# Designed miniproteins, single chains, part 115

Each design is a single chain, and the fold is of that chain. pLDDT is the mean over its residues in the fold that is shown.

## One batch from the design tools (miniprotein)

Design m3996
Fold by ESMFold2-Fast:
Structure m3996 (fold): chain A 94 residues (1-94)
Amino acid sequence: HMEEKKREEIDRLYDELIKVAKEALQRNPEKGERALKNVEATKKMIDEFNLSAESRAVAVALTAEGVANILKDDPELQKKAREIAEKARELVKE
């Protein structure tokens, strides 16, 4: 089913975003903690409200954009977060 397939893709993007936040934590603990808290808050919201695949994709996209803004001083990690946001937005369009 398309909803299940989208959830799997979104879960993969969420896992990549967690990796970005954890890398940030190693490079800049203050910024990394803020990024990780944003990612964790999004997962709690998704799980608590049992969001649809489309809403999950929107949540991941917005969270990734927020993480990119937090990590503006780390161009490599900011780029990774922006790429995750773009991929999540494409899942919403489908």
Scores: mean pLDDT 83

Design m3997
Fold by ESMFold2-Fast:
Structure m3997 (fold): chain A 61 residues (1-61)
Amino acid sequence: MKIGALEVEGDLEGARKQLELMKEAGVDKVIIRATTEEDAEEVKKIAEELGLEPIVEVIPK
């Protein structure tokens, strides 16, 4: 099982591009660290759309 990690600080387009690269690299699961619950939910949806299993952590600023 290949696990990726991604930090999200408001750049949802950058997050999508990183997730697409992880999917192409054969990543199965992604740990998503976001500063807001809203960003976490949006990036979780993107990961699920791409066929990645998201593990979401919210680290409030």
Scores: mean pLDDT 80

Design m3998
Fold by ESMFold2-Fast:
Structure m3998 (fold): chain A 86 residues (1-86)
Amino acid sequence: MKKEERKNKIREYAKKLGIELTDEQIDALIERFSDEEIDSLINALKKAVELGMDPEEIKERIEALLKDPGTALQERARKKVEEMLK
């Protein structure tokens, strides 16, 4: 998947969930996390849309990912994705 396609997918699913993400926030996610971690986040957002999850819960998880830019670890991203699906 191309970088622009990943950005568009994050924006699309966030919008469907009622979460407004800035282009700067989306760029920060893409720059700080691996392609595999971003693909996992996109998949989690897609499932959250399908399950009708609370937008506030999902927004808090995304903000937590943005707040800790120094430790973009695959395990950390996976844990946040799991928390978003709960």
Scores: mean pLDDT 69

Design m3999
Fold by ESMFold2-Fast:
Structure m3999 (fold): chain A 85 residues (1-85)
Amino acid sequence: DRIKELLKKIEELTREIYQLLQQLEPDSPVRKRALQRLQEISERFEAAGAKYAETGDEEALIKELERIVEELERLKEELVAAVRA
């Protein structure tokens, strides 16, 4: 089930991102930008779920979840680099 795989991936990436954020200083610009980006992604995730509940458009949901995964993976890469600098 592609949707279940994507939801699990989003959960795992979000957990890993929060673990990385805990390693950054509270006033870090990287941390602040990452938290803002996570909020934007969260809002888009909720909107995608709401739209799917109304339309049943599984292909549109999968496409949006795949975009969310890609954005979370990029954010994780940025945070890994920031923590290791």
Scores: mean pLDDT 88

Design m4000
Fold by ESMFold2-Fast:
Structure m4000 (fold): chain A 66 residues (1-66)
Amino acid sequence: SAARSAAFAAALRAAAEIHAEREKQEQGATPDEVARLTAEARRRVAEAARAHGLSDGEAQSVADLA
């Protein structure tokens, strides 16, 4: 549906913003810090996707794609 397509588009835009912030934070970071920041960004993406009305499975898919 159009509503589902809009929800996915909004979630992907949120994912792009979250990962842009992560990339800035990773400048000069250690490998352990990079791993932590990546895991944190993936959690934030899943949370944003759920906030836009996606199911837990759909939110995980968005986190995996971003």
Scores: mean pLDDT 84

